# Designed miniproteins, single chains, continued (2): the designs that were tried, part 89

Each design is a single chain, and the fold is of that chain. pLDDT is the mean over its residues in the fold that is shown.

## One batch from the design tools (miniprotein)

Design m7273
Fold by ESMFold2-Fast:
Structure m7273 (fold): chain A 65 residues (1-65)
Amino acid sequence: MEKEIEEILARLEAEVRAHAGDRDAVNQAVVKASNEIIEKYGLTDDEIAELNQRIAEAVARARAA
């Protein structure tokens, strides 16, 4: 599970970098990654909150690079 979530977040970072000038594409990539993890792993509310934080960090990291 954790390794698979890291792989999804790494893919999100790559998508954010590839679409840095396209905010709609970045937003769609975020929604897609979030939905993929939530649907696949059946997360609790606390785990969803942690996931949202990790997604925000991945997006920020991609924008900083």
Scores: mean pLDDT 77

Design m7275
Fold by ESMFold2-Fast:
Structure m7275 (fold): chain A 56 residues (1-56)
Amino acid sequence: MGRPELSEEEREEILKAAEEAGWTTYLHLDEEEAIEARYVAETQAAAGRAAARAIG
């Protein structure tokens, strides 16, 4: 299920932010996959930041 509300720029920003957290480094997906990855990346980015703070 896709979210066409997202622009390509928004997907890129989400991937960039999550990539900095180290969660979407391997998630270089196309448009349909990027929409799915958006929700995963947002959740993973939040969890990753919490884990990163705990680690260092």
Scores: mean pLDDT 58

Design m7276
Fold by ESMFold2-Fast:
Structure m7276 (fold): chain A 55 residues (1-55)
Amino acid sequence: SLEEKIAEVEKYLNDESLSQEEKNKKIAEIMKTLSEAEQQEVLRKVHQILAEKAA
């Protein structure tokens, strides 16, 4: 489901054991499995998580 894919993306973004390149690759692979609308929802969530980490 989309919710499960978003949870996977969140897991990768929060996993400090992964390099930024590894995170980007894993997220890109998930994005390729999603529709255009679903990709937009994931990107919105990614921006939210990154903003929280910057605080």
Scores: mean pLDDT 78

Design m7277
Fold by ESMFold2-Fast:
Structure m7277 (fold): chain A 80 residues (1-80)
Amino acid sequence: MASIEELLARVGAVLDRHNVPQDVKDSTLSVLRFLAKLAEKRDTPEARAGALAAFRDHARHVLDPETAEELIAVVEEGLS
């Protein structure tokens, strides 16, 4: 599993590459930080799967499909 800060840096780079507005970038990174910390504290496969599912739902609602699917792939690798 990548560190939370390393995962956030990777996700931030993807958001920048897709020219996502700063407010959407900040909210997306805040949601990811919360979910990643929750998964880390629980330290179970179920908690990691739940965090990924919650992030997937958020990303698909606030981002375009191409950006959302790329971020979901990065977060899935980072939470593994």
Scores: mean pLDDT 83

Design m7278
Fold by ESMFold2-Fast:
Structure m7278 (fold): chain A 89 residues (1-89)
Amino acid sequence: MARSRDFFGAQRQIGTALIDGQLLPVYQFIGNDGRQIHLASAQLQIGDVILAVDGQPASTLYDYRIGDRITLTVLRNGQRIDIDATIVG
């Protein structure tokens, strides 16, 4: 079934956001259900897939609010990497 086409994580950089005096790139993520999440992080790359958020399943990302600081576990080129990000509007 072709319904899983949007499981790809970081789709593109959509801009920049000022977070605590630091200008960070903002990336758009699309979940399996088509929901969009915007994350500001200097460590994110296009193609990163979210595996976990603060050690919890990636689905818990939708329970966070704008301004929340989180640690993402992402899959990048077959490697698991922990990166810091902030949820933005």
Scores: mean pLDDT 73

Design m7279
Fold by ESMFold2-Fast:
Structure m7279 (fold): chain A 82 residues (1-82)
Amino acid sequence: GVEELIKKMEELAEKAKDERVKKILEDTVKEARKLLEEGKEKEALQTIVNGLEAALREAERAGDKETAEKLKELLEEAKKLL
């Protein structure tokens, strides 16, 4: 579910080598949690998808292949919930 995606994103942010990737994931988690508290689950999922796509682009730019692969997996999980 959405909360499991958020937890995986938080864990990935802790392990991210690039500070920009870490910040994108942290900002995305914060906004997604706020939307979930407001009962806006679909908007939270869209925010997660957008944030994961942005983090993936940044990880690929930075050459962080390990983080990029994990972000691809999370993005596929998030898209299946939309």
Scores: mean pLDDT 87

Design m7280
Fold by ESMFold2-Fast:
Structure m7280 (fold): chain A 62 residues (1-62)
Amino acid sequence: NLEKAIEYYKKSIEYADQGDYKKAQEYLQKGDELLGTPVKPPKNENIKSRAESRLKSVEEEK
């Protein structure tokens, strides 16, 4: 579900901005699982940029 993936990526960005990298990582993984994208967990500093990149891609496909 594309809308659900968008929601998860937005949550990931929100938690990263709050410094909650554990929650940010969890939501990034949930979004990636919905899209069938195999990805290894990024470093904390890269979680937000990864989620932003994914969000842009899924919004373009919607």
Scores: mean pLDDT 75

Design m7281
Fold by ESMFold2-Fast:
Structure m7281 (fold): chain A 62 residues (1-62)
Amino acid sequence: GKVLARAVKDVESDLKDQVSLKKGDLVEVLEEVNSYFWKVKNLKTGEEGIVPKEYLEILKEY
């Protein structure tokens, strides 16, 4: 299913494959990479990348 989540804090990307987020940004979860990281799309910027799961709050599952 589709999963919508929100960033709970600002995330600054230091790595090529990480996504940058501002607190409150909405993301779509694309895949679970491992137990610590999700691949997401930032719906505000259109950027895709990995982010630690603990920085996201799940809002909706479809």
Scores: mean pLDDT 78

Design m7282
Fold by ESMFold2-Fast:
Structure m7282 (fold): chain A 80 residues (1-80)
Amino acid sequence: MEEEKRKKAVELLSEAEGLLVDARQAYKNGDYDKAIELFREAIEKAEEAIKLSTDPVLQQHARDLLEEARKLLEEIEKKK
C-alpha cells in the first residue's frame, strides 16, 4: 500500500468534513448560495479521496460523506 496515497485521502476527507461543517453553518444562516458552493467542494474532495484510497473503511467513510453532502445539497436546492 502506498502510504502517501492514504495520507492524501485522509487529508481530503478532513478537508471535506470541514467544508461540510461550514456548509451547514451557511445553511443555518440562510445563505443557501454559499452552502451549495461549500457542499459541492466537499463532494469534490470526497470523490478524490475515493479515487486515491484502496482502504475499504476509508472508502466507506468517503461514500457516507458524499451521501450526506448530496442529500443536503438537494434539500437546499429545493428551498432556493
Scores: mean pLDDT 80

Design m7284
Fold by ESMFold2-Fast:
Structure m7284 (fold): chain A 58 residues (1-58)
Amino acid sequence: MVEASFEQLLATAVSILRKSNPPPSLEQLRKFLESLGYRPSDEQLRRIYEEALRRLAE
């Protein structure tokens, strides 16, 4: 895709969550991704956040 793939967005989200203690809220993650030029939908953002938290917990 010419836009960021789900995996690229997920990897970015995991990196952000690892740098934050405590981990950022869904709204904070949205703002950060938007600042990087990504425009995830509300549904995509929710799935990315859930997947990133699962990866971080492993």
Scores: mean pLDDT 75

Design m7285
Fold by ESMFold2-Fast:
Structure m7285 (fold): chain A 75 residues (1-75)
Amino acid sequence: AEELLERAREAAEEGRLEEADALALEALALAPDSLRVRAEALEIAALMAERLGEEEAAARLRAQAEEARAAAEAS
């Protein structure tokens, strides 16, 4: 799952948004109960939203990622 998220982040940074989305969803499917994987996937979704100019969506996704990361660290 971690390797898929790393590849998804690279794809999002390069503007390959469809590939980034597919890789992030695959990582979530492999580790559905992982708050860490959820947090990383939300960060990648925020990056994709920023690339699309969806600033409000990006801000919401970033906030959700922070919440998931805090929950993962508290576990």
Scores: mean pLDDT 79

Design m7286
Fold by ESMFold2-Fast:
Structure m7286 (fold): chain A 98 residues (1-98)
Amino acid sequence: MEELLEEAERKLKELQQSIADGNFDKAVELAKELYEIGEKLFGEALSRRDPEALRRVAEIMEQAADLLEKAGVDPELAKQLRDFSRQAREAAERIEAA
């Protein structure tokens, strides 16, 4: 799980750089990769009942969504990332409440 979190954080930085460089095709590819890593992390964190890991996933997905939205790149993917961030936060809250 930590290795996937580190990979996600690296891809988020690459996404930010791709947008800064005007490489929007690469930014979309990186955002899709982040979504896939996020799905794996979400499943692992949920099975381990780890609210901290779920909050980290939510933060990464929200930052990726913000980067795409501010650049005007793939609004539908940005919405998917934002929705996923919300779901991860909600899952963390449910685990903490149990």
Scores: mean pLDDT 86

Design m7287
Fold by ESMFold2-Fast:
Structure m7287 (fold): chain A 78 residues (1-78)
Amino acid sequence: MDELIEKLVKAVREGNIEEAFKYLQELADEAIKRGADPRRVTALLAAGYIEIVGAHLEGKFDEAAETARSIAEELKAL
């Protein structure tokens, strides 16, 4: 999971929306495999998509990258 979190944060910071969505989905899938509540995973996944899209539209990639890290750490903790 830690490697996926770093890949997500890097993709968000670089404005690579396709890679960011890929790594966010892989983190969500890993959380589900580890027995996480699907509703909690879905809520965090939705929040992550909103941050990635917002960063792409506003160009606030560093701020969005740190929020994406927080969301990914919550997915890891589930």
Scores: mean pLDDT 84

Design m7288
Fold by ESMFold2-Fast:
Structure m7288 (fold): chain A 82 residues (1-82)
Amino acid sequence: MKTVKVPVAVATLGDANGNQVATVRAIGDTPEEAQALADEAIAELRAKSPVPLHVLERFTGTLELPEEVVKKRKYTVTDLRA
């Protein structure tokens, strides 16, 4: 499996009690693009959520990911309640 180093932004969202509800990972061509995509995904989650969501943690950096993963999605959302 061939891997590439890509800029990523990751955010963990939680409820008012600090329970983790969702994780957002955005992959961009630049760190700024990755952060912008993560912020867009967070805004969409907040708009759809019946309860207020808070950003518990943020990470911006570089990850080594399989090329196949990078090609398929600009961002992913994992619902930790499911």
Scores: mean pLDDT 73

Design m7289
Fold by ESMFold2-Fast:
Structure m7289 (fold): chain A 102 residues (1-102)
Amino acid sequence: SPEELARALALYEGVLETVREVLASTDPAEQRALVEAAIQQLEDFLAHNTDPEIIADTERVIERLRAILAALDAGDLARARALAEELAAELERIIARLRERL
């Protein structure tokens, strides 16, 4: 639905901003808190979606955020940063593609 699409875009733009904050941060505890909050927001959003493309995109973003969290938990800050950079680029592509549906 147009309303579901608009909510997805707003949420993904917010998650992209959060990922950029993770990349700008030098505090692993802050990075972890930001990633955990983003996962929770996306899981709550996923429960109310019926669009297969939005469901698939949301599940992929959650999976990538969980990979970042796992790297942070392992103390592998270089891997966490690389994964966050990859996710930021993928979110920009997802947002651009979904905007074409408006």
Scores: mean pLDDT 89

Design m7290
Fold by ESMFold2-Fast:
Structure m7290 (fold): chain A 74 residues (1-74)
Amino acid sequence: SEKMKKMVEELAKEAKELAKELQKEPDEEKKLEFEILVGLLRILLGVAKVAGDEETAKLAEEKLKEIEELKKKL
């Protein structure tokens, strides 16, 4: 599903940008937005796995790993 891959990439890009901003300056609203985006990525990973969309699932897993590494710096 090309649309699902695009959603994963867009959400991951936004989450990574927020994580970098939060690393420089704490912000409660941005932290909430970051957690919402991470939650949505986890939902899309689950949907991709159930649908048998291995490419989208792999993409979501890799993006979540990158985001988890950034989150450890917060």
Scores: mean pLDDT 84

Design m7291
Fold by ESMFold2-Fast:
Structure m7291 (fold): chain A 71 residues (1-71)
Amino acid sequence: MADEEARKLLEEARELIRKGQDAKKKGNFKEAIKLVSEAMRLAFEAARIGSPEQKEEAAKLVEEAAKLLTN
């Protein structure tokens, strides 16, 4: 179901953001950008197919990912 698919995408996006933060801490900026960009892609897809609550969660993940790229 679309809500289950959106939940899976949000969980994957959250995991990629965590890995991106770890990569940035280790100085692997290219890897961090790659991981965070993939997380944003998954969050946007979750926002497309998800419930209003999942769209709000996806928006917060995109904001978190963007802040990671700009710091």
Scores: mean pLDDT 82

Design m7292
Fold by ESMFold2-Fast:
Structure m7292 (fold): chain A 97 residues (1-97)
Amino acid sequence: EAKKYLKLGEEYAKKGDYKKAIEYYVKAMELSGGLGEEDKEKAKVFLEAAVNLAKVYAKLGNNEEAIEILKSALEYAKKIGLEELAKEIEKELEELE
């Protein structure tokens, strides 16, 4: 189910419906276990939803919130060894400087 909500968030973000995108990304994060999750598949869904949520906040001009989400996501991705995703998060952070 978490992957389903991640995909729904992506579709609404593409349509420019950021309110619905946020709702679905938050649902994906809730169902994927959060920052304490040790299952890598669930952790990946959480991190992808968190990164996409941060991108939506940045598009809405909420850069402070976007940066906080990305920094937390980066720390977690590094902690659990998701190096490729960590590199992508670092690039997103550089764009918000």
Scores: mean pLDDT 82

Design m7293
Fold by ESMFold2-Fast:
Structure m7293 (fold): chain A 76 residues (1-76)
Amino acid sequence: SAELEKKKEEVERLKQMAETVDKEALIDPENAELLREIAALYQKRASDLQNEIDEITKKKEEVQEAQKRKEELIRA
């Protein structure tokens, strides 16, 4: 679905933001610790959103299986 595709795009965006901030930490040693903490927060949000995507996907598969079982019962 378009909603799941948008969530997947957001995961990739968050991962890319984390990578960008991690690279910034390499060239800014005074702020490196804070930048790594920011990168870790982006990675955590990406992980949390991926878990949400996985849960939605699993529930959608369960609905599709239930719908197929109902169709089979009607045709039997």
Scores: mean pLDDT 86

Design m7294
Fold by ESMFold2-Fast:
Structure m7294 (fold): chain A 75 residues (1-75)
Amino acid sequence: MTKTVRVGNLPEDATEGDLRVAFGPFGEIERIEIPADEPGQAFVTFATAESAARAVAGGPVVIRGATLTVSYAPE
């Protein structure tokens, strides 16, 4: 299983810190990427595949009033 999840519907003003706060409860985060050329998207890499699975299977994640989509990142 991948350790990276793809986050969609991310607000334009959302920061890496917002993602760390929202996804930290699922497990240790090693890396966050917010691609400048892909608005509304981010990638969160966890220390373990188990943490990534918890994020995908977890309840709705909300940042700045927006409900995010969370799926496994394509490799």
Scores: mean pLDDT 78

Design m7295
Fold by ESMFold2-Fast:
Structure m7295 (fold): chain A 89 residues (1-89)
Amino acid sequence: HHMTLEEALERIDQAFEELKKNPDDEKAIRRAAVTLAEIAMDVEDPAYQAEILRLISEVVRAVREGKPLEEIEQIYDRIKAILEEAFAA
């Protein structure tokens, strides 16, 4: 099943909101990471897929390390930019 870009962006926004509200809830962190990974696996280009998976790992780590929200948002913005590029290709 291929998600549309719109569906992928909506799911990313939902995952980010869940992480912001529950940064110390391991189950919430895992659910958000799984959602982002499912989106990444729907990306056909292996180079874009790998980069998105790497950024997902960075986001999860940043949340767990208590990094500033601005830094976490920058990683999410990068994921969204790569998704837009991947879906346009």
Scores: mean pLDDT 77

Design m7296
Fold by ESMFold2-Fast:
Structure m7296 (fold): chain A 70 residues (1-70)
Amino acid sequence: SKEEHERLVKEGLEAIRQGRYEEAVELFTKALELNPKDIQALLYLAHALYRLGRHEEADKYIKEAIELGK
């Protein structure tokens, strides 16, 4: 639902603010399961992955966000 997606994005942003990057990855991954075309969620997921040193995974999600923004 839209409400579930909004909740997951809000919780993911809070996790990023608190430095809980592994939890942020899980939350934004779930948000993207509900809305795969959410460019903002893809970029927040990539940010959390970069903070965890998972650069190759982050680059994949950035590429997906760029393709969706065309």
Scores: mean pLDDT 89

Design m7297
Fold by ESMFold2-Fast:
Structure m7297 (fold): chain A 72 residues (1-72)
Amino acid sequence: SVLEAVREQLEAVVRAAERAAEEGRFDAVEKTIELLREALKNAEAAAKEYGLDPEELRRLIEEALRRVEEIA
């Protein structure tokens, strides 16, 4: 499903940020935070476009953002 694909992509994004932080690349972590914040702002529109539950999509993005912010 599209929702499963979104979940997998968000997990990959978080793991990439964790690796970047381990390498001392906090500029990459900050860019990831910016991208996730933009995704969150657009979550309702994206959910409508792809036939997803807006609340579920928002929750997944918020959780990914929280995890990346904890890395920084």
Scores: mean pLDDT 85

Design m7298
Fold by ESMFold2-Fast:
Structure m7298 (fold): chain A 87 residues (1-87)
Amino acid sequence: NLALAYSNRGVVYMNLKKYELAIEDYSKAIEIDPNFAKAYFRRGLAYKALKKYDLAEEDFKKALLIIVEKDDENLKEELTKLYEEES
């Protein structure tokens, strides 16, 4: 899955504190899969790290909307853990 591959590379960039490169990869993942809630959430974390709070809030809201629309309890749990792990 190409979207997942971009998202996974974005995680590597996040761990390296290369937030701009992470945002590029998450943006490519979202372009390929517009319902990829985890990619929106991770891009929001990268924006927050760069103090781009308005952009972070938009991405967090989009991730939440996707979770609510899908009624996906597992995805909500995964994103909660991701927030705690990457914060």
Scores: mean pLDDT 84

Design m7299
Fold by ESMFold2-Fast:
Structure m7299 (fold): chain A 84 residues (1-84)
Amino acid sequence: MAKVTGAGNGAGVYAPEMSGREAADIVARGLERFGPVAGKAYSGNAGGATTADPSLTGRQVAEGAKRGMEEAGLPAEATYGADA
């Protein structure tokens, strides 16, 4: 369940219409709000919301991306819809 290569690329997978830069910025803002868990490992990487640190789970990255996408007014379907 931790194998989420697409989520490891940050928000780029969730919004293919955006450039990876735009997606990374949205996810970085989400990580700032989500902060304590994912942001702790990620703030050391200075906005590394595009690719996850190996010590992070894909779920932590996906949650940060979800928050960033919601902040920008985009749905995080790839993160949220995969429950099974």
Scores: mean pLDDT 47

Design m7300
Fold by ESMFold2-Fast:
Structure m7300 (fold): chain A 68 residues (1-68)
Amino acid sequence: SAMEAVKQKVKQLAKLVIEADPSLKEEAEKLVERAENAETVEEARQVAIQAAGLAQKFLSPEEIAEHL
């Protein structure tokens, strides 16, 4: 489903953030938890936008697009 695809992308972005900066593990894990608890596709998409924003500190826009 669209919601499951978005949740999977948040998990992938969180993993990349944790690998790039382990100090952000707690913040990245909170985003994964928020995505898992999302009751609507819109809520899940907002979490994915936040995860992409965090990933932009370590990854280029092109690298982020490869995972979305």
Scores: mean pLDDT 78

Design m7301
Fold by ESMFold2-Fast:
Structure m7301 (fold): chain A 59 residues (1-59)
Amino acid sequence: AEAERALAEALAAARAGDGEAAQRHGTLASIYYGEAGGSDEELRAIGARVRAALAEQGL
């Protein structure tokens, strides 16, 4: 689904060291998951996952 693709793109960008793209795609993933009826817990988990990937790259 679109939310899964956006999250995958965010994680790929984070691992490539592109913090701006990671944040942009992460925001899109949160929007798509929210539109699909995602819970606050699921949205926090998405944000945490992207932040963890960025932290591994020193961002």
Scores: mean pLDDT 78

Design m7302
Fold by ESMFold2-Fast:
Structure m7302 (fold): chain A 62 residues (1-62)
Amino acid sequence: SPLQKKIAEVEAEIEILKGSTDVHVTMFRRFGDEEAAKKVEEEGKKRIEELEKEKERLKAEL
């Protein structure tokens, strides 16, 4: 169904975002910038949380 396809697309976006956030966090920690690493991690988690809520809304429509 169109909803199942959209759910799969959101799940793929979440995985890509997790990977990119991890790369940036690792980069900042490598440079000893713990504050920047923490901010990137927090922002990434917030965006992932928003996508997870969208996924739950789509599942509720099934």
Scores: mean pLDDT 85

Design m7303
Fold by ESMFold2-Fast:
Structure m7303 (fold): chain A 119 residues (1-119)
Amino acid sequence: SMDIEKAKEYIAKAKEALAAGDYETAFRYAYEAMRLAVRAGDEELAREAAGILVDVLEAAEGRTLSPAARAAVREIALEAARAGLEDLVGPPAELWDASETSEEAARAAVAAARAAMAA
Protein backbone atom coordinates (compact mmCIF):
# COMPACT_ATOMS: atom_id res chain seq x y z
CA SER A 1 0.00 0.00 0.00
CA MET A 2 1.23 3.52 -0.85
CA ASP A 3 -0.16 4.70 2.50
CA ILE A 4 2.01 2.16 4.40
CA GLU A 5 5.10 3.17 2.36
CA LYS A 6 4.41 6.89 3.01
CA ALA A 7 3.74 6.23 6.72
CA LYS A 8 7.14 4.48 7.04
CA GLU A 9 8.83 7.37 5.18
CA TYR A 10 7.13 9.92 7.46
CA ILE A 11 8.14 7.91 10.58
CA ALA A 12 11.77 8.06 9.37
CA LYS A 13 11.44 11.83 8.73
CA ALA A 14 9.85 12.35 12.17
CA LYS A 15 12.77 10.51 13.84
CA GLU A 16 15.32 12.60 11.88
CA ALA A 17 13.54 15.86 12.81
CA LEU A 18 13.32 14.77 16.48
CA ALA A 19 17.09 14.01 16.53
CA ALA A 20 17.73 17.46 14.97
CA GLY A 21 15.59 19.24 17.62
CA ASP A 22 13.00 20.29 15.00
CA TYR A 23 10.01 19.37 17.17
CA GLU A 24 7.35 21.10 15.05
CA THR A 25 8.38 19.14 11.93
CA ALA A 26 8.78 15.91 13.94
CA PHE A 27 5.26 16.27 15.44
CA ARG A 28 3.71 16.99 12.02
CA TYR A 29 5.36 13.95 10.35
CA ALA A 30 4.54 11.65 13.31
CA TYR A 31 0.84 12.60 13.29
CA GLU A 32 0.54 12.30 9.48
CA ALA A 33 2.28 8.89 9.63
CA MET A 34 -0.28 7.84 12.27
CA ARG A 35 -3.19 8.97 10.06
CA LEU A 36 -1.77 7.11 7.03
CA ALA A 37 -1.16 3.93 9.08
CA VAL A 38 -4.75 4.04 10.48
CA ARG A 39 -6.09 4.55 6.92
CA ALA A 40 -4.07 1.48 5.78
CA GLY A 41 -5.34 -0.62 8.74
CA ASP A 42 -1.80 -1.07 10.12
CA GLU A 43 -2.45 -0.67 13.85
CA GLU A 44 1.14 -1.61 14.84
CA LEU A 45 2.58 1.10 12.54
CA ALA A 46 0.01 3.61 13.85
CA ARG A 47 1.08 2.85 17.45
CA GLU A 48 4.77 3.25 16.49
CA ALA A 49 3.98 6.71 15.03
CA ALA A 50 1.96 7.59 18.17
CA GLY A 51 4.99 6.63 20.30
CA ILE A 52 7.19 9.03 18.33
CA LEU A 53 4.54 11.76 18.76
CA VAL A 54 4.78 11.30 22.57
CA ASP A 55 8.62 11.33 22.41
CA VAL A 56 8.45 14.64 20.47
CA LEU A 57 6.12 16.20 23.07
CA GLU A 58 8.39 15.11 25.97
CA ALA A 59 11.47 16.52 24.20
CA ALA A 60 9.76 19.82 23.23
CA GLU A 61 8.51 20.45 26.81
CA GLY A 62 11.65 19.08 28.55
CA ARG A 63 9.39 16.74 30.56
CA THR A 64 9.22 12.97 31.16
CA LEU A 65 5.71 11.51 31.29
CA SER A 66 4.76 8.50 33.45
CA PRO A 67 4.05 5.24 31.52
CA ALA A 68 0.31 5.76 32.19
CA ALA A 69 0.43 9.37 30.87
CA ARG A 70 2.40 8.24 27.76
CA ALA A 71 -0.24 5.54 27.10
CA ALA A 72 -3.08 8.07 27.56
CA VAL A 73 -1.49 10.56 25.11
CA ARG A 74 -0.94 7.75 22.54
CA GLU A 75 -4.56 6.55 22.81
CA ILE A 76 -5.98 10.11 22.56
CA ALA A 77 -3.85 10.77 19.44
CA LEU A 78 -4.80 7.39 17.90
CA GLU A 79 -8.51 8.00 18.60
CA ALA A 80 -8.31 11.41 16.89
CA ALA A 81 -6.54 9.82 13.87
CA ARG A 82 -9.15 7.02 13.74
CA ALA A 83 -12.01 9.56 13.96
CA GLY A 84 -10.61 11.37 10.91
CA LEU A 85 -9.96 8.14 8.91
CA GLU A 86 -12.59 5.70 10.32
CA ASP A 87 -14.25 5.30 6.88
CA LEU A 88 -11.00 3.82 5.51
CA VAL A 89 -10.30 1.29 8.34
CA GLY A 90 -13.78 0.03 9.35
CA PRO A 91 -17.41 -0.03 8.25
CA PRO A 92 -18.26 3.01 6.11
CA ALA A 93 -18.87 6.12 8.15
CA GLU A 94 -20.65 9.15 6.69
CA LEU A 95 -17.84 11.09 4.96
CA TRP A 96 -19.66 14.16 3.68
CA ASP A 97 -17.45 16.28 6.04
CA ALA A 98 -14.26 14.12 6.17
CA SER A 99 -11.83 17.02 5.51
CA GLU A 100 -13.20 19.16 8.39
CA THR A 101 -13.39 16.07 10.67
CA SER A 102 -9.73 15.24 9.87
CA GLU A 103 -8.56 18.81 10.65
CA GLU A 104 -10.66 18.89 13.86
CA ALA A 105 -9.28 15.44 14.86
CA ALA A 106 -5.69 16.68 14.31
CA ARG A 107 -6.35 19.79 16.43
CA ALA A 108 -8.02 17.65 19.13
CA ALA A 109 -4.99 15.29 19.22
CA VAL A 110 -2.58 18.25 19.65
CA ALA A 111 -4.76 19.86 22.34
CA ALA A 112 -5.33 16.54 24.19
CA ALA A 113 -1.61 15.63 24.07
CA ARG A 114 -0.60 19.07 25.41
CA ALA A 115 -3.28 18.86 28.16
CA ALA A 116 -2.04 15.38 29.19
CA MET A 117 1.56 16.70 29.36
CA ALA A 118 0.42 19.60 31.58
CA ALA A 119 -1.14 17.13 34.07
Scores: mean pLDDT 68

Design m7304
Fold by ESMFold2-Fast:
Structure m7304 (fold): chain A 80 residues (1-80)
Amino acid sequence: MTPEELRQQADELEKKGDEYLKKGDFKKAASYYTRAGVLYAQAGEYDKAIEAFEKALKADPNNRTARVGLKTLRELKEKR
């Protein structure tokens, strides 16, 4: 997939996360936000990836993937 395709897919996953968050399905919302964050990171969109992982942790603080992803990306930005 091109970076543009990855970003477009991540945008769609983030919108799905927002839909589930509005429905009160916090675990499903966190899952979609985590998937969006991974795709944003693969596209090189690190700021959007950080925002997606932060949304995932706000929805589900126990989401291990979002916690690890957020820590990694924040460390990358702090060093650069």
Scores: mean pLDDT 83

Design m7305
Fold by ESMFold2-Fast:
Structure m7305 (fold): chain A 67 residues (1-67)
Amino acid sequence: GEVSEEADELLKEALLKEKVSKEDIEEEIKELKELLEKAKTSPRVTEEDIKALERRIELLEEILKEL
């Protein structure tokens, strides 16, 4: 929903302003990619859930480019 999209933007701004390390973001991306692979093999995960995880990974990769 819209709340989720707004939360992603706030997370991006917070990470950039809070001086989060490049290594912290790389670790988070790695964990989310592992979660995404597990989600793809789970019969209880919806296509919407998979897309949400992919969007989160894309957002963090974009933040990483700015660090």
Scores: mean pLDDT 73

Design m7306
Fold by ESMFold2-Fast:
Structure m7306 (fold): chain A 82 residues (1-82)
Amino acid sequence: MSAEELIEKAEELVDRAEEALRRGDGKEAVRLAREGIRLAMEALKKAKTPEEVARAVGVALRGIGVLAEAEFLFGESGDVKE
């Protein structure tokens, strides 16, 4: 996938993670946020422009914010288990 495709998918996953937080599903939020962060990190490896780098970093930071909020609200962290 191109950096643009990875960024778009990462943005969608983080948006869904934020929705899962709103629903009260901390495990789903963490899973989606981690997946979004993974794609954003992959996009960073493929990024060719400063704009792509900035977008990928922004998505990763949003995902990290979801992980922090899920931990605070539900005790869920990067270790998604059940």
Scores: mean pLDDT 81

Design m7307
Fold by ESMFold2-Fast:
Structure m7307 (fold): chain A 70 residues (1-70)
Amino acid sequence: MAPGLSLEEAVAALDARIAADPDDAEAYYLRGRLLHELGEHERAAEYYEKAIELDPDFEDARAMLAEVRG
């Protein structure tokens, strides 16, 4: 069997988190990471940019944005 927390469950959890707190930079960053894992680099970049917009000092989001666009 696949791991207990599937991609679908991770997406649902992050979408619920964003709905509860739209200013949660970490939730946008994690959502971008899921898109990055799926090979959706352009969409991942958009979510990383949103995380940086909400928290400009979010170094992890900045590093991942540089990687996905580099």
Scores: mean pLDDT 79

Design m7308
Fold by ESMFold2-Fast:
Structure m7308 (fold): chain A 79 residues (1-79)
Amino acid sequence: ARAELQRALAQYDAALAASAPEDHPKINELAGAYYALLAELYREEGKEEEAEKYLEKAKELGGEEVVEETRKAVEELKK
């Protein structure tokens, strides 16, 4: 799960290089959602510093809305 998310993000730079500048916002939004998922996984492990670092990056790329939507989805899966 976490390793798969990190692998997806490792392809982020290649995706940016292969896409037109006008597509970068969509790629950034998707990367933001993946970073938000990573932050939630680190939080569950008690690694608050790593969780906060990835959460900040998620906000930078996808914004607060993407972060909040991802958090709600994770919490719903725990029910």
Scores: mean pLDDT 73

Design m7309
Fold by ESMFold2-Fast:
Structure m7309 (fold): chain A 64 residues (1-64)
Amino acid sequence: SPEERVRLAEEAVKIAPDHPSAWLALARAYLEAGDRERAKEAVQKALEINPDHPVARRLLAELE
């Protein structure tokens, strides 16, 4: 379910908060759940860690 996906992604971020891929998984989970604002925040966190991340930059552009 979308709720289970969000929970799993939150666990991934808790384990690996410095990995942009963990924040992108959380962003995708929020989008699946319909929460664009939290998805945008998660993408911005990924870009704080790696500003050159192409997937994160593209996803942020689609959310803005």
Scores: mean pLDDT 86

